# Designed miniproteins, single chains: the designs that were tried, part 13

Each design is a single chain, and the fold is of that chain. pLDDT is the mean over its residues in the fold that is shown.

## One batch from the design tools (miniprotein)

Design m447
Fold by ESMFold2-Fast:
Structure m447 (fold): chain A 78 residues (1-78)
Amino acid sequence: EAEAILEELERLVEEGRLEEARALEERILADRERAEAILEAGLRRRLREEGRSEEEIEALLAAARAKLEADRARLAAE
């Protein structure tokens, strides 16, 4: 499914349908952000089930977010 969406985006660009390509790209980004939020909620629940304290869970999630932000900043600087 994700692969098919990327192929569709490439096809739209090749056909010169740039506005439609941009709209599809924005939709993909919105869906990705939603997917990331769901994964974070799932991870939080799993850590609670493993007996991690709320303090420990928040520290682990904060560290993961900081790493993701650092990785994004590095890519933007390239």
Scores: mean pLDDT 70

Design m448
Fold by ESMFold2-Fast:
Structure m448 (fold): chain A 80 residues (1-80)
Amino acid sequence: MEEVKKLLKEAIELIYTDFERAKELWEKALELLKELGYTLLAEIYEGLYLIVVGVGKVIGDEEFEKEMFKKLLEKLLSEL
């Protein structure tokens, strides 16, 4: 669990400086949550992330995508 929290915190710090790296750390954190038995929680957040990406692509606003992604990571971190 502590490793998942560490990955999420690192991803939050990287959102505005290295967005691709932030997304890689997010994917790794969700994979670790599944390995720890938090499969349903990980699947919910995977679904929410796909909505964020989809909305960002439709409106064409990368800053909106980054802001929503940050909120998503902070919410997951608060639930752990």
Scores: mean pLDDT 82

Design m449
Fold by ESMFold2-Fast:
Structure m449 (fold): chain A 80 residues (1-80)
Amino acid sequence: SEIEELLERIHELERRVDDLVQQAVQQGDRQRAGELVLLGAELGVTFLAVLFAEKFNDKELFEKAKKNLREVERRLRELE
């Protein structure tokens, strides 16, 4: 399902963010590490929004969550 695909995608991005945070910390790059931590928090909020949208069949919230996920992915690419 589209919801299962989104949740899997969020999980994959969370793993990538964790790896990049570890790398940034190892390199002493505090600014990059901080931005990555904030993106991780945004992924967590997006995950909850997807679950809430599924539970209440809220299609508008689901579309907003998808848009937010695309924005997080774009920002993550800039930090890689």
Scores: mean pLDDT 87

Design m450
Fold by ESMFold2-Fast:
Structure m450 (fold): chain A 63 residues (1-63)
Amino acid sequence: MTQEQVDRAYQASMQAVQQSLQNGGSVDQALQDGFQAARQAGASPGLARMIARQSVQQVLQQM
């Protein structure tokens, strides 16, 4: 996996997390949405889980 692919997975995950939380979703729902977005961007299950967790933490800190 290239660094560009990782960066795209991270951006996709952060966008999905932001949308989920803005729509009144729970943190668990945001994690699931972020994981799915990272997976669609080409991340492996393990990497997608890590990206989703980091995305949720970063979005919550900015809110």
Scores: mean pLDDT 81

Design m451
Fold by ESMFold2-Fast:
Structure m451 (fold): chain A 57 residues (1-57)
Amino acid sequence: SNPFVNLVVERAKELLGGRDIQQVSNEELADVLRRLGFKFVTQKDVEDLRKLLLEAE
C-alpha cells in the first residue's frame, strides 16, 4: 500500500515498544500520533491508526 502509511505504522510500533495493540488505550494512541507530529488528533485518526496496527500484526 502507501509507503508513507507503512512508515507511520513502523514508527508507531517502535514508540509502543512491541506492546499488544489490544492493551493500548485510545489515549495512548493519541499520544503516539502527537509524538509522530500530528498537531491535532481526532477520534477518527486514533481509530484509523488502531486498524492499521491490527492489520500489521
Scores: mean pLDDT 79

Design m452
Fold by ESMFold2-Fast:
Structure m452 (fold): chain A 97 residues (1-97)
Amino acid sequence: DEEIPKLIPLLTDEDPEVRKKAALKLGELATPENALEILQALSYALADEDVEVRVAAVYALGKINEVAPELTTEPLKYLSENDEDERVREAAKEALK
């Protein structure tokens, strides 16, 4: 969809609030047809230095999980066990419910 190419560059914006909002919006746009493209783009946000950006990326993965769980179940399990911040681990556990 035409909005996705516009949001992807925002995941590397200087402002963490811009990166956070871009990640959340990408999750909102997830469909079975675009789920892989969005998940690939969100890999940048999942590795972000800012905890709130990583939490937003996990919420976006939760949205993808509703339409394409085969793409997100393993990444969400990994994040729920391995992210250094409890907020990210808890968000990933919630996304798997």
Scores: mean pLDDT 87

Design m453
Fold by ESMFold2-Fast:
Structure m453 (fold): chain A 64 residues (1-64)
Amino acid sequence: SLPSDAEIKRAIADMYRGLALNYLKQGKKEEAAKLFRKSAEIYREAGDVEHADEDEKLAKEVEK
């Protein structure tokens, strides 16, 4: 069977989260925060509220 829309969105959100962590490791905090927020939006669209909330919290923390 084909993956669901929610499963595809979670995979895309996981990719954005991975990119955000990579940018954070490079000291690119503003870029990382934007990617965490993008990941959070996509997790929320997928109904994954827990990961969306975690990514939003990470975005706020890296902007401090």
Scores: mean pLDDT 88

Design m455
Fold by ESMFold2-Fast:
Structure m455 (fold): chain A 81 residues (1-81)
Amino acid sequence: LVEVARRDGEAATELFGKISPEAARLMAEARRLAVRAAELLEEAEKNPEKAAELEAEARELLGEAQRLVEEAVRVAEEALA
């Protein structure tokens, strides 16, 4: 899971970097948050007693990552216009 999140984030960052350095920066930040969320989900599997808390934290990080992706798309679209 963590490796998949890193890989997908790297591909997106590289693609956006060809359009706008700012968009690439936002995508890299989103990737960092997504990787952290994946790590929390893996920890939840190892520690069922904390699963609800770790899953809640992961959902918050994924929500932040999604907003950064939306901002990166907006910045990239403006750069292409």
Scores: mean pLDDT 77

Design m456
Fold by ESMFold2-Fast:
Formats: C-alpha cells, structure tokens, sequence
Structure m456 (fold): chain A 63 residues (1-63)
C-alpha cells in the first residue's frame, strides 16, 4: 500500500499485528527499523512480516 508507516495509528498497527499473529510492540519495533532504512510503507512492513500486502492493506483500512 501507499500509506506511510509513520502515519499509522495505534489501532492500525494492532490490526496488522492481529493478521501477523504477533504482539503490537513487535510490529512497531519492526516498523521503526523499516522507517530508519527509508522503507516507510505498509507493503514493506507486510513483506518483512511474511504476510500478503493485500491482507495488511485490508487490516489498515478496516481499523
């Protein structure tokens, strides 16, 4: 997706964490690392988590 990770709410990170089966804190830590690398997209986070980009984008949209 085109949504920047830096623009995601707590609820949107929690929604991605539910899809990934991980604690929200772990997803946030991974997202912070990706932002530091200049990889500030939901698609980059989805790939790093090993989940479909479509599933992550849907979770963000539903939160």
Amino acid sequence: GRTPLSALSDAQFAAIARVAGLPPAAVRALADGLIAEGRDTVADLARALGIPVSAASRAVRAA
Scores: mean pLDDT 81

Design m457
Fold by ESMFold2-Fast:
Structure m457 (fold): chain A 69 residues (1-69)
Amino acid sequence: MDAKAEEIGKEIAEKTGLSEEVATAISRELLVNDRGSSPEAAKIIAAALGVELSDEQAQIIADIVAEKA
């Protein structure tokens, strides 16, 4: 799980401009929840980490997790 979360997190960081650490934490949480591909879930998780996601960043995260998970 952690290695896959790191790989997905790296791609999220590259496409959204988020730090790799934050992107990995978001991807890990999304992978353990239901479908792991909701933009709303991405925003909630990021907010818990003190990060404000744009709608565009949340959608990119959801799309990457849906494809890679």
Scores: mean pLDDT 77

Design m458
Fold by ESMFold2-Fast:
Structure m458 (fold): chain A 67 residues (1-67)
Amino acid sequence: MEERLKSLEEAIERFPNFAQAWLGLGRTLMEMGRYEEAARYYQKALELDPNFERAREGLREALERLG
């Protein structure tokens, strides 16, 4: 998990406008139980691609977990 998170952070440094990388970070954080951080990264993916269904669903799930 930590190695995957670092690889995704490196991808974002190189390609900050790549919404898929932000989605990947959000999903990795969901798997780690870090729901608040996951929600922030899903929001970033949606800022880059407002029609990104998977990011919208991920954000909803993260917010449901936060209560």
Scores: mean pLDDT 77

Design m459
Fold by ESMFold2-Fast:
Structure m459 (fold): chain A 55 residues (1-55)
Amino acid sequence: TDAEQREKELSERAKKAVQDLIDKGLLSGDPEKQIETAGKVGKNGGREVARQRAA
C-alpha cells in the first residue's frame, strides 16, 4: 500500500541522513547502531520522527 511504501521511503531517507552525519564526523559513538535505529524508527513512525530528531 501507499503507507508501506512511504514508510520505506522515510526509513531510507533517515539512513541516508545518518550516513551523511557520520561522513562529516558530526555523529560519533556507534554509527552502525544509529543507522539501524534510524531505519526502525523511520519504519515505525517516520513522518513524525523525521521531524522530532536530528540524531
Scores: mean pLDDT 64

Design m460
Fold by ESMFold2-Fast:
Structure m460 (fold): chain A 71 residues (1-71)
Amino acid sequence: VDPAKLEEEIDRALVLMTRGVLKAIKIEDKETREKAEELLRQAIEAAERGDYEEALELARKAIKLIQEADK
């Protein structure tokens, strides 16, 4: 485990969570929006526990779901 990598993971998780929340609010498809919001909520909870790797994975899943819904 590299301390520099941990800092990078924290920064990435924060950016992804912020972008995800902003995009999720704009989704008109209720089911997709609710799923994205739930993934972002779980990502925030994981980050609060110090599980930044899980937070990053959950945030990425939420953003992918949002991007697919934009099509």
Scores: mean pLDDT 71

Design m461
Fold by ESMFold2-Fast:
Structure m461 (fold): chain A 57 residues (1-57)
Amino acid sequence: GEKRKLILEAIGLLLRAIGLEFDALSEKDPAKKEALLKEAEKLREEAKKLFEKADAL
């Protein structure tokens, strides 16, 4: 159903965000590290919104 699709999409975004956060841990360039963390934060916020939509169903 729709709830399951939203949850799976949210999990996918969260896994991508975690990958970017791991990349940021090994990044020595502060500007590149900041860009990776900013992108991860955006993906976590999108995942959170999808989880909230799923919970409302």
Scores: mean pLDDT 88

Design m462
Fold by ESMFold2-Fast:
Structure m462 (fold): chain A 59 residues (1-59)
Amino acid sequence: SARERRLAEAEANPDKYVFKEDSPIAEELRIELEDRGLPVPKSYSEAVRLLTAAAEAEA
């Protein structure tokens, strides 16, 4: 899915997205975390981890 692709891109290039809050990927992760009722973490790695766990539970 598009979400899986975005997560993979963020994992492959974590430094590129460090504190890039204006990036489309950062915004997408933030929206998804809020939609899932999850806390918004400080780092991309943690955001990806939370969303991956939620997606696996949903699958």
Scores: mean pLDDT 64

Design m463
Fold by ESMFold2-Fast:
Structure m463 (fold): chain A 65 residues (1-65)
Amino acid sequence: KVATEAALYILAVGAQIEGYFLSFEVRDGKLYITYDPSTEEARRELEAIKELAEEAGIELEVREV
């Protein structure tokens, strides 16, 4: 689970660098993401993050702009 959690954060950083996520923050075992859903790539990346977060047992909260 620790390895899955690390992979989740690495993937989230990658998504932010790619411009899919405008920001992300981890607080009290929850991952907060702000993203622009206007591209199919961004939506697809968010779905991958959601699956990994469920596997890691991390709650995900998403805000769209």
Scores: mean pLDDT 73

Design m464
Fold by ESMFold2-Fast:
Structure m464 (fold): chain A 67 residues (1-67)
Amino acid sequence: SSEVAALASELARLIEEKGVDDPRAQELLRRLAELAGLSEAELERVLAQIRKGHTDEALTGLVLRAS
């Protein structure tokens, strides 16, 4: 959906500019995870992937699940 794509785009930008631990990045990530139906354990795995520099792969997976 357009909302999912917009959330993922803004989240990717915030992670690049400020990092995944930024409060707004964390809020957008939680919203996207809720739309994708992720558990807390799945969300922690996504966070680990982003911290390893695999942001594009992690966010693409979330968008596909949420769509």
Scores: mean pLDDT 84

Design m465
Fold by ESMFold2-Fast:
Structure m465 (fold): chain A 60 residues (1-60)
Amino acid sequence: MTPEEKAKLKEEAQKIIRDGIAKGEPERGFREATDYLQKNGLSPQEAKDLAEQALLDILA
């Protein structure tokens, strides 16, 4: 996976997490972001790590 592809996946994960937060369902948003990343070729651990980084960037 290229750095550009990974950056785009992180950006989409951030959108999914933000949508979950806006709906009052942050845990669901995080899970949906992790599922999205796995469907796009990341392992479960890689997807979790990238989703956590996306969440931290939103909270910063």
Scores: mean pLDDT 83

Design m466
Fold by ESMFold2-Fast:
Structure m466 (fold): chain A 96 residues (1-96)
Amino acid sequence: GADLIEEAARLAEESGRWDLVAKLTIALMVVAMANYYESQGRLKDAAGAYRLAADIVEEAANEAAKSTDPIDQRVAGLLRQAAEELRKKAEELEKK
């Protein structure tokens, strides 16, 4: 999850998409918060934070996908994968 967001943020920076960099920075902070809640056994709070991060990442993917630039399309692909992984992580935590 986080590795894909970090790669996407690097590519967004290279393409001058500072709007995407800002959104992805927020998403990484939310993922860090989710990891912290999970480490404390706060699984419901962690799941909520992972879902919030997935929503932010999906919004960034939709913004990137509006561009015809190949780098922006790559960013959109990475972010869609990251959002799916974050949602699956949240679902797994909700089952515990």
Scores: mean pLDDT 87

Design m467
Fold by ESMFold2-Fast:
Structure m467 (fold): chain A 66 residues (1-66)
Amino acid sequence: MEESMREGIKLFEEMGYVEEARRLGELLEELEKIKDKSSPEFQKLLLEMQRIVQEIEERLRREAAE
């Protein structure tokens, strides 16, 4: 999971979403440090990462429509 997420982060960086990729990397590092994957802290980080990915996807669709 973490390795696949790191590959996705690198792809976003290569696509020009450098700041978003950096933030995702930070969140992934925090996620990897959490032992209890059922904790609210783990779920909060996972949701934050998903929101950033969704924002990138929305921006890509918006730019493609212009």
Scores: mean pLDDT 76

Design m468
Fold by ESMFold2-Fast:
Structure m468 (fold): chain A 98 residues (1-98)
Amino acid sequence: SEKLLRAIGLALRVIGLIFDLELLLEEARRAGVPEEVLAELERLARRAIEEAQRLLKEGFEAVKEGNYDKAVELLEEAVRILEEALRRARALIEEALR
């Protein structure tokens, strides 16, 4: 039961991080980040979100099979990918606004 609760918490974290990444892109557009950098940010976000959505789906299937260890592992990887994308996106925005 504790592993199931952890998997649920991680799934919610993944959803929140996707939202954070999309909001960061909107903020970058409003801040006047150059079009070339915006295109790179959009590619970065698309790849990270697509991979995280794949892992979220696989994690959901693992939960349905009662394999909570696998679900936690897949969802932790999704969180890692999105957090890395957010760090990279913030660095690109900061450099572009110097």
Scores: mean pLDDT 90

Design m469
Fold by ESMFold2-Fast:
Structure m469 (fold): chain A 56 residues (1-56)
Amino acid sequence: SAVNVRVAAHDLGLSEEQLREIVERLRAGESPEKLGERFGVSPQEVLGAAAVVESA
């Protein structure tokens, strides 16, 4: 749901738009490590956030 996506973004200190960008780039084959470095989150947080967006 949109609420779950918003909560996940807020918990990571990101906007909902940034979280969706992370998911799109991850889907395009970009590494969780590179995305984590770019957005200031851990690779595990990238994967966890992507799971929330994919299930919403």
Scores: mean pLDDT 78

Design m470
Fold by ESMFold2-Fast:
Structure m470 (fold): chain A 68 residues (1-68)
Amino acid sequence: SVKEKLEELYEEYSKDPRFEAELVGDDTLVLTNKGSVTSLIGTALRLIGDYPELDIEIKGDTITVTGK
């Protein structure tokens, strides 16, 4: 399910020092970039490629991940 994928991504990125990860409700994951702009864009592109069922939005220093 979308919720299970977001929880898996939350666990992964909470261990990544380049990001702060936050689960908002059951349907949204927010990743706040603490690294370079290259790590922000690279991470968003990987998520777009690996999770076609998820909507990936970049705004400022954040990546927002939701179900489609």
Scores: mean pLDDT 84

Design m471
Fold by ESMFold2-Fast:
Structure m471 (fold): chain A 62 residues (1-62)
Amino acid sequence: MTPEEVRKLLEETRKLGQEMADLAKKINPELGEKIRELLDKLVETLENQAGAAERYARLKAK
């Protein structure tokens, strides 16, 4: 996948994951927090693997 493809997939995954985490938090807050942290880790790992995505991450940081 190109860095752009990866970024778009991560964005979609993050949206779905946030809804999942919110539902999990209603049952178990600790579990919901762990799911969110795992999503953040996944995004970081994939961005590191796609070096070009790191450049775009710096540009969007305001």
Scores: mean pLDDT 69

Design m472
Fold by ESMFold2-Fast:
Structure m472 (fold): chain A 65 residues (1-65)
Amino acid sequence: DLEKIKSLKQQAEQESQEAANLLQEAETALKEGNLEGASDKLLEAASKVKSEDLAVQIRNLAVSL
């Protein structure tokens, strides 16, 4: 869900620009149909955020792809 990734990017920008950049890469991968690449980028982004709630949301999106 591209809208969910956009929302997660806005939240991640408050905590980690690196996580926000990884979420942007995940969005690009999803648009290209690369579900595996998108999942990998989402899991990396989850490791870079400070908020446990945000990390859980990102990981849940990754495993649902």
Scores: mean pLDDT 83

Design m473
Fold by ESMFold2-Fast:
Structure m473 (fold): chain A 65 residues (1-65)
Amino acid sequence: MDASRAAALDTAAGIILAGATTGTISDAEAAEQARELIEEVRKLGAEPTESVERRLRELEERARA
C-alpha cells in the first residue's frame, strides 16, 4: 500500500532528523538522508508531515552555515 509505505518513509525521515539533534549523525548527513526519504514520499503521491518538512528546513539552514 503506497500510503503505508509513504508513512514509513516519513517516519524514517523523522528518526534521521532526530539523530542530528542527539549528535548521532551530522546535520549535513541527516539533511541529505531525510531529503531523499521525503522525495520518495512525494514520488508515491503523498506529502511528508509538516513537522518533518519544518525540521528538515531548519537542519538544512544549520548545515549551510
Scores: mean pLDDT 78

Design m474
Fold by ESMFold2-Fast:
Structure m474 (fold): chain A 55 residues (1-55)
Amino acid sequence: SERELRLKRLEETIKVADEIIALRKAGKLEEAQKLSAEFVKKRMEELEKLKKEKE
């Protein structure tokens, strides 16, 4: 279960990283920054929710 969650998180992180890189290469730096910030915020919220559910 923990290993599967780690793999899923890694896959999502890679996907978002690829999208950010693609946006940067296209010169869409502002979009890349917003996507990065939104991803970090969403991930932190998901981690907090999972932590509460595991109590």
Scores: mean pLDDT 78

Design m475
Fold by ESMFold2-Fast:
Structure m475 (fold): chain A 68 residues (1-68)
Amino acid sequence: MLSEEEKEKIKKEVKEYVEKLDVSEEAKKEAIEMGESAIDTMAVAGVKPEQALEGAKKVAELVAKEKE
């Protein structure tokens, strides 16, 4: 299970990643929210921190590009 420290580190990395995307501010907000939701889901599932970071980044990028 992901610790609070691990979740915070992953959330920070996801935010920095999304901020670099060429999408609207509203799309960035949606991407960050969906990425954070994915982190919480993976934390419950016992996914390793490195896998959670990769998964959250992919979810965030996909959401950002699909959302307007």
Scores: mean pLDDT 78

Design m476
Fold by ESMFold2-Fast:
Structure m476 (fold): chain A 51 residues (1-51)
Amino acid sequence: MEREEENRRRVLAAVGELAASGELVADRDAAIAERAGVSKATARRIVRAAS
C-alpha cells in the first residue's frame, strides 16, 4: 500500500533526523510523529515494526 510505504519512509527519515541533530526529547514518539506528519500511534507502530 503506497500510503503505508510513504508513512514508513517518512517515519524512518524523521528518526534519522532526530539522531543526527542530537536532540534530547521527553516524548520521542511525538517528535517523530510531528516531523513525519503522522499520528504518534502510527509513528510508534512503524518504529517498533522496523526494529
Scores: mean pLDDT 74

Design m477
Fold by ESMFold2-Fast:
Structure m477 (fold): chain A 73 residues (1-73)
Amino acid sequence: VSEEEREEHYQEGLSYKKAGDSHFKAGNYEEAAKSYEKAAERFKLAGDTDKALEAEINAGVAVLRLAVEKVTA
């Protein structure tokens, strides 16, 4: 993987993270979780382990929120 490819994956990761943040803020936890999972994959391809871990944690939080909403609805 070239340095240019890593930068491209990093930018894609940021885009997915932003989409996840927007969905999470809107209460769309299912879409937020999917977006954060994609962000984590892209950050891993970019070699940014810290950003990948952060995105994985955010995806987990979104999944937990979705589960709570479905159980209490």
Scores: mean pLDDT 83

Design m478
Fold by ESMFold2-Fast:
Structure m478 (fold): chain A 75 residues (1-75)
Amino acid sequence: MVEEEIERMGKAFELAVRLLNAKSLEEATKIIKEGIKKYGKEVVEEGVAIAIGLAKASGDEEKAKMIEEAYKEAL
């Protein structure tokens, strides 16, 4: 259980980093869609939450908004 959870969290964090580095809504949406296909919706939801939290913590409100919008578009 612990190893499985650590691996899942690692994938979510990697996805979060990719989202934070996305330069457009279209790129972020593609990352989320590919993430759902590869890792499943649960991991992607976690990664999106991490990315939004990190963006807000760094004062990048525009990045947080873009990631939130991309997640809505990807569904």
Scores: mean pLDDT 81

Design m479
Fold by ESMFold2-Fast:
Structure m479 (fold): chain A 84 residues (1-84)
Amino acid sequence: AAAADAAATAALKEEARKAVELGLKTGDYGKEVGKVVTNALASTPAVREGTAETLEELAKEVEKDPKLQKTLRLAALNLRSAVG
């Protein structure tokens, strides 16, 4: 069980990074990030928290893009609100 949750969290962290990269390339980052949030909301609380942490870290990396940073932080807050 614990190993499966760790693998699911790792997969969603990878999808979150990919979604940010795809969103930057397409200009539709809110849509791409939204897909990651939807998948995380369908998962366990541990996976949701891990995904929220990844989105917060990605927000720090995109500080030069305030709109993308805000979108990532709101996505992380949405996941944490659903967990707690």
Scores: mean pLDDT 75

Design m480
Fold by ESMFold2-Fast:
Structure m480 (fold): chain A 61 residues (1-61)
Amino acid sequence: MSVSELIKKAEEAEKKGDREKAVKLYKEAIKLVREFAKAQGVEDAAEEEIKELEKKRKEVE
């Protein structure tokens, strides 16, 4: 599953009031972004995206 698909599903869960599911999906998206960035040696370039996803997770949590 792509990062974009996980974010979309997290946003849909958030709109439905399923906060637990939204948090889980945002955590999975963050994990994938971190793994791709690490594998490609571009961790710094992904930092902003990870920060935004962590902010969304925290707002739902």
Scores: mean pLDDT 78

Design m481
Fold by ESMFold2-Fast:
Structure m481 (fold): chain A 71 residues (1-71)
Amino acid sequence: SAEVEALLKQANAARQAGDFETAAELYRKSADLATEDQKPGLYMLSADAYEQAGKPEEAARDRKLAAEVRK
């Protein structure tokens, strides 16, 4: 979808700039809007970015969301 693509482009740009918190937020938003098949991977990208930002609580939330999609 165009929305997911736009968010991923923004997330990747933020990550390249070293803004891991913004990248994580954008990956999470893209995951929320993505197809069920894509959600786990995008939540894990968000979790990794939150870890790099020093936000383990947010990373844990994203990992839980990824697991819930997979049953």
Scores: mean pLDDT 86

Design m482
Fold by ESMFold2-Fast:
Structure m482 (fold): chain A 92 residues (1-92)
Amino acid sequence: GELGLEVAKATIELAAKDGGTVRAEVRGDEVTVTASGLSPTSQTAVALQGIGAALDGDEVRVEISGDTVTVTVKGLSEEQREEVVRLAEKAA
């Protein structure tokens, strides 16, 4: 259950490191993190972490389109969703 949160956080941190842009949105019980300007290495890291989280049973979806990575995580607590939004706002 915790791996999905870690994928979202890693995506935000990599966007900040790469000098990209990031935003997070809450929609029902889902948090969506959208990061643009990620390097190919950062995109691969997020994809691999997403696969690992999904294999562990977490509801995580990672989509890559060009230099944009979209991570959708379901099953986070309200506090965890708020944490992701705050981290994305700080990194924006």
Scores: mean pLDDT 83

Design m483
Fold by ESMFold2-Fast:
Structure m483 (fold): chain A 58 residues (1-58)
Amino acid sequence: SEVIHRVIMHDFGLSEEELQEILEMLKTKSDEEVKDYLMEKFGLSEEEATGLIEGLKK
């Protein structure tokens, strides 16, 4: 949903381009790999990265 995507971008400080990159990674990579990427690149906690992935999958 576009509304959920906007909320996630605001809450995590992501650009539209970064959000699209994450969505593309979720199509081709495991949730664990995407979680590790988010934690390393954006400094998110494990809980924050998990919440972001779950929010994008709805």
Scores: mean pLDDT 78

Design m484
Fold by ESMFold2-Fast:
Structure m484 (fold): chain A 69 residues (1-69)
Amino acid sequence: SGTEEAKAALEKAIEALKAGKLDEASRNLARAVIVSTDPELLELARKAGEALGAGKVEEALAHLEKALA
């Protein structure tokens, strides 16, 4: 389902951020947004994207981890 694909993409985004791979994190976050129809997941993904754009990696990680909880 789109939700399963979105969660897998978010897990990859978290792994990429922890490894300092910002481009891979952004790509996987974009994929999660494209394939998801879950409003809560989309809102957390949006907040994570805004945090990444501002250079706030820890804040982005917190939002992504909440999306997987």
Scores: mean pLDDT 83

Design m485
Fold by ESMFold2-Fast:
Structure m485 (fold): chain A 56 residues (1-56)
Amino acid sequence: DREGFPVAGGFDKGTSKEEQEKLLEEVRRRLKEAGLSEESIQRALDSIRRSIEETS
């Protein structure tokens, strides 16, 4: 984004491991607020982690 605003909307391959962990924590928090069950949240987070590892 040339205007200097950060691009929102997901993980980049260039995102550090520390930043990935923070993003996953935030996703978990938002899913809880949305009223998802703990089981659904855990499955979603596992899928995201798997996707990141496959992309690496």
Scores: mean pLDDT 67

Design m486
Fold by ESMFold2-Fast:
Structure m486 (fold): chain A 80 residues (1-80)
Amino acid sequence: SMEEEIEKLTKIITSFAESILEVDARYNGWSEEELEEALKVAREKAEKLSKELVEKKELSATAIWRAVAESVQAALEKAR
C-alpha cells in the first residue's frame, strides 16, 4: 500500500537525518531541548518528502539522500 511505502521510507530518511543531527549536537554542544526540536522538524520534513517521492514513483538512492539532506537542513534552520 502507499501508506506502508511512505511509512518505510519515512523511517529510513528519519534514521539517517537523526544520526547526522545527533553527531552535530554531540560535537557542537547542543542542549537536549535544541536536539529534540531539531529531531521533530527532521521527522516532519521526512514524512512530507517521503509522501512526495512515493507519489512521484521516483525512488532512487540519489533522491533518498537528497531527502535526508533536506530534512537535516530544515532541522538546522529551526534549531540554529
Scores: mean pLDDT 86

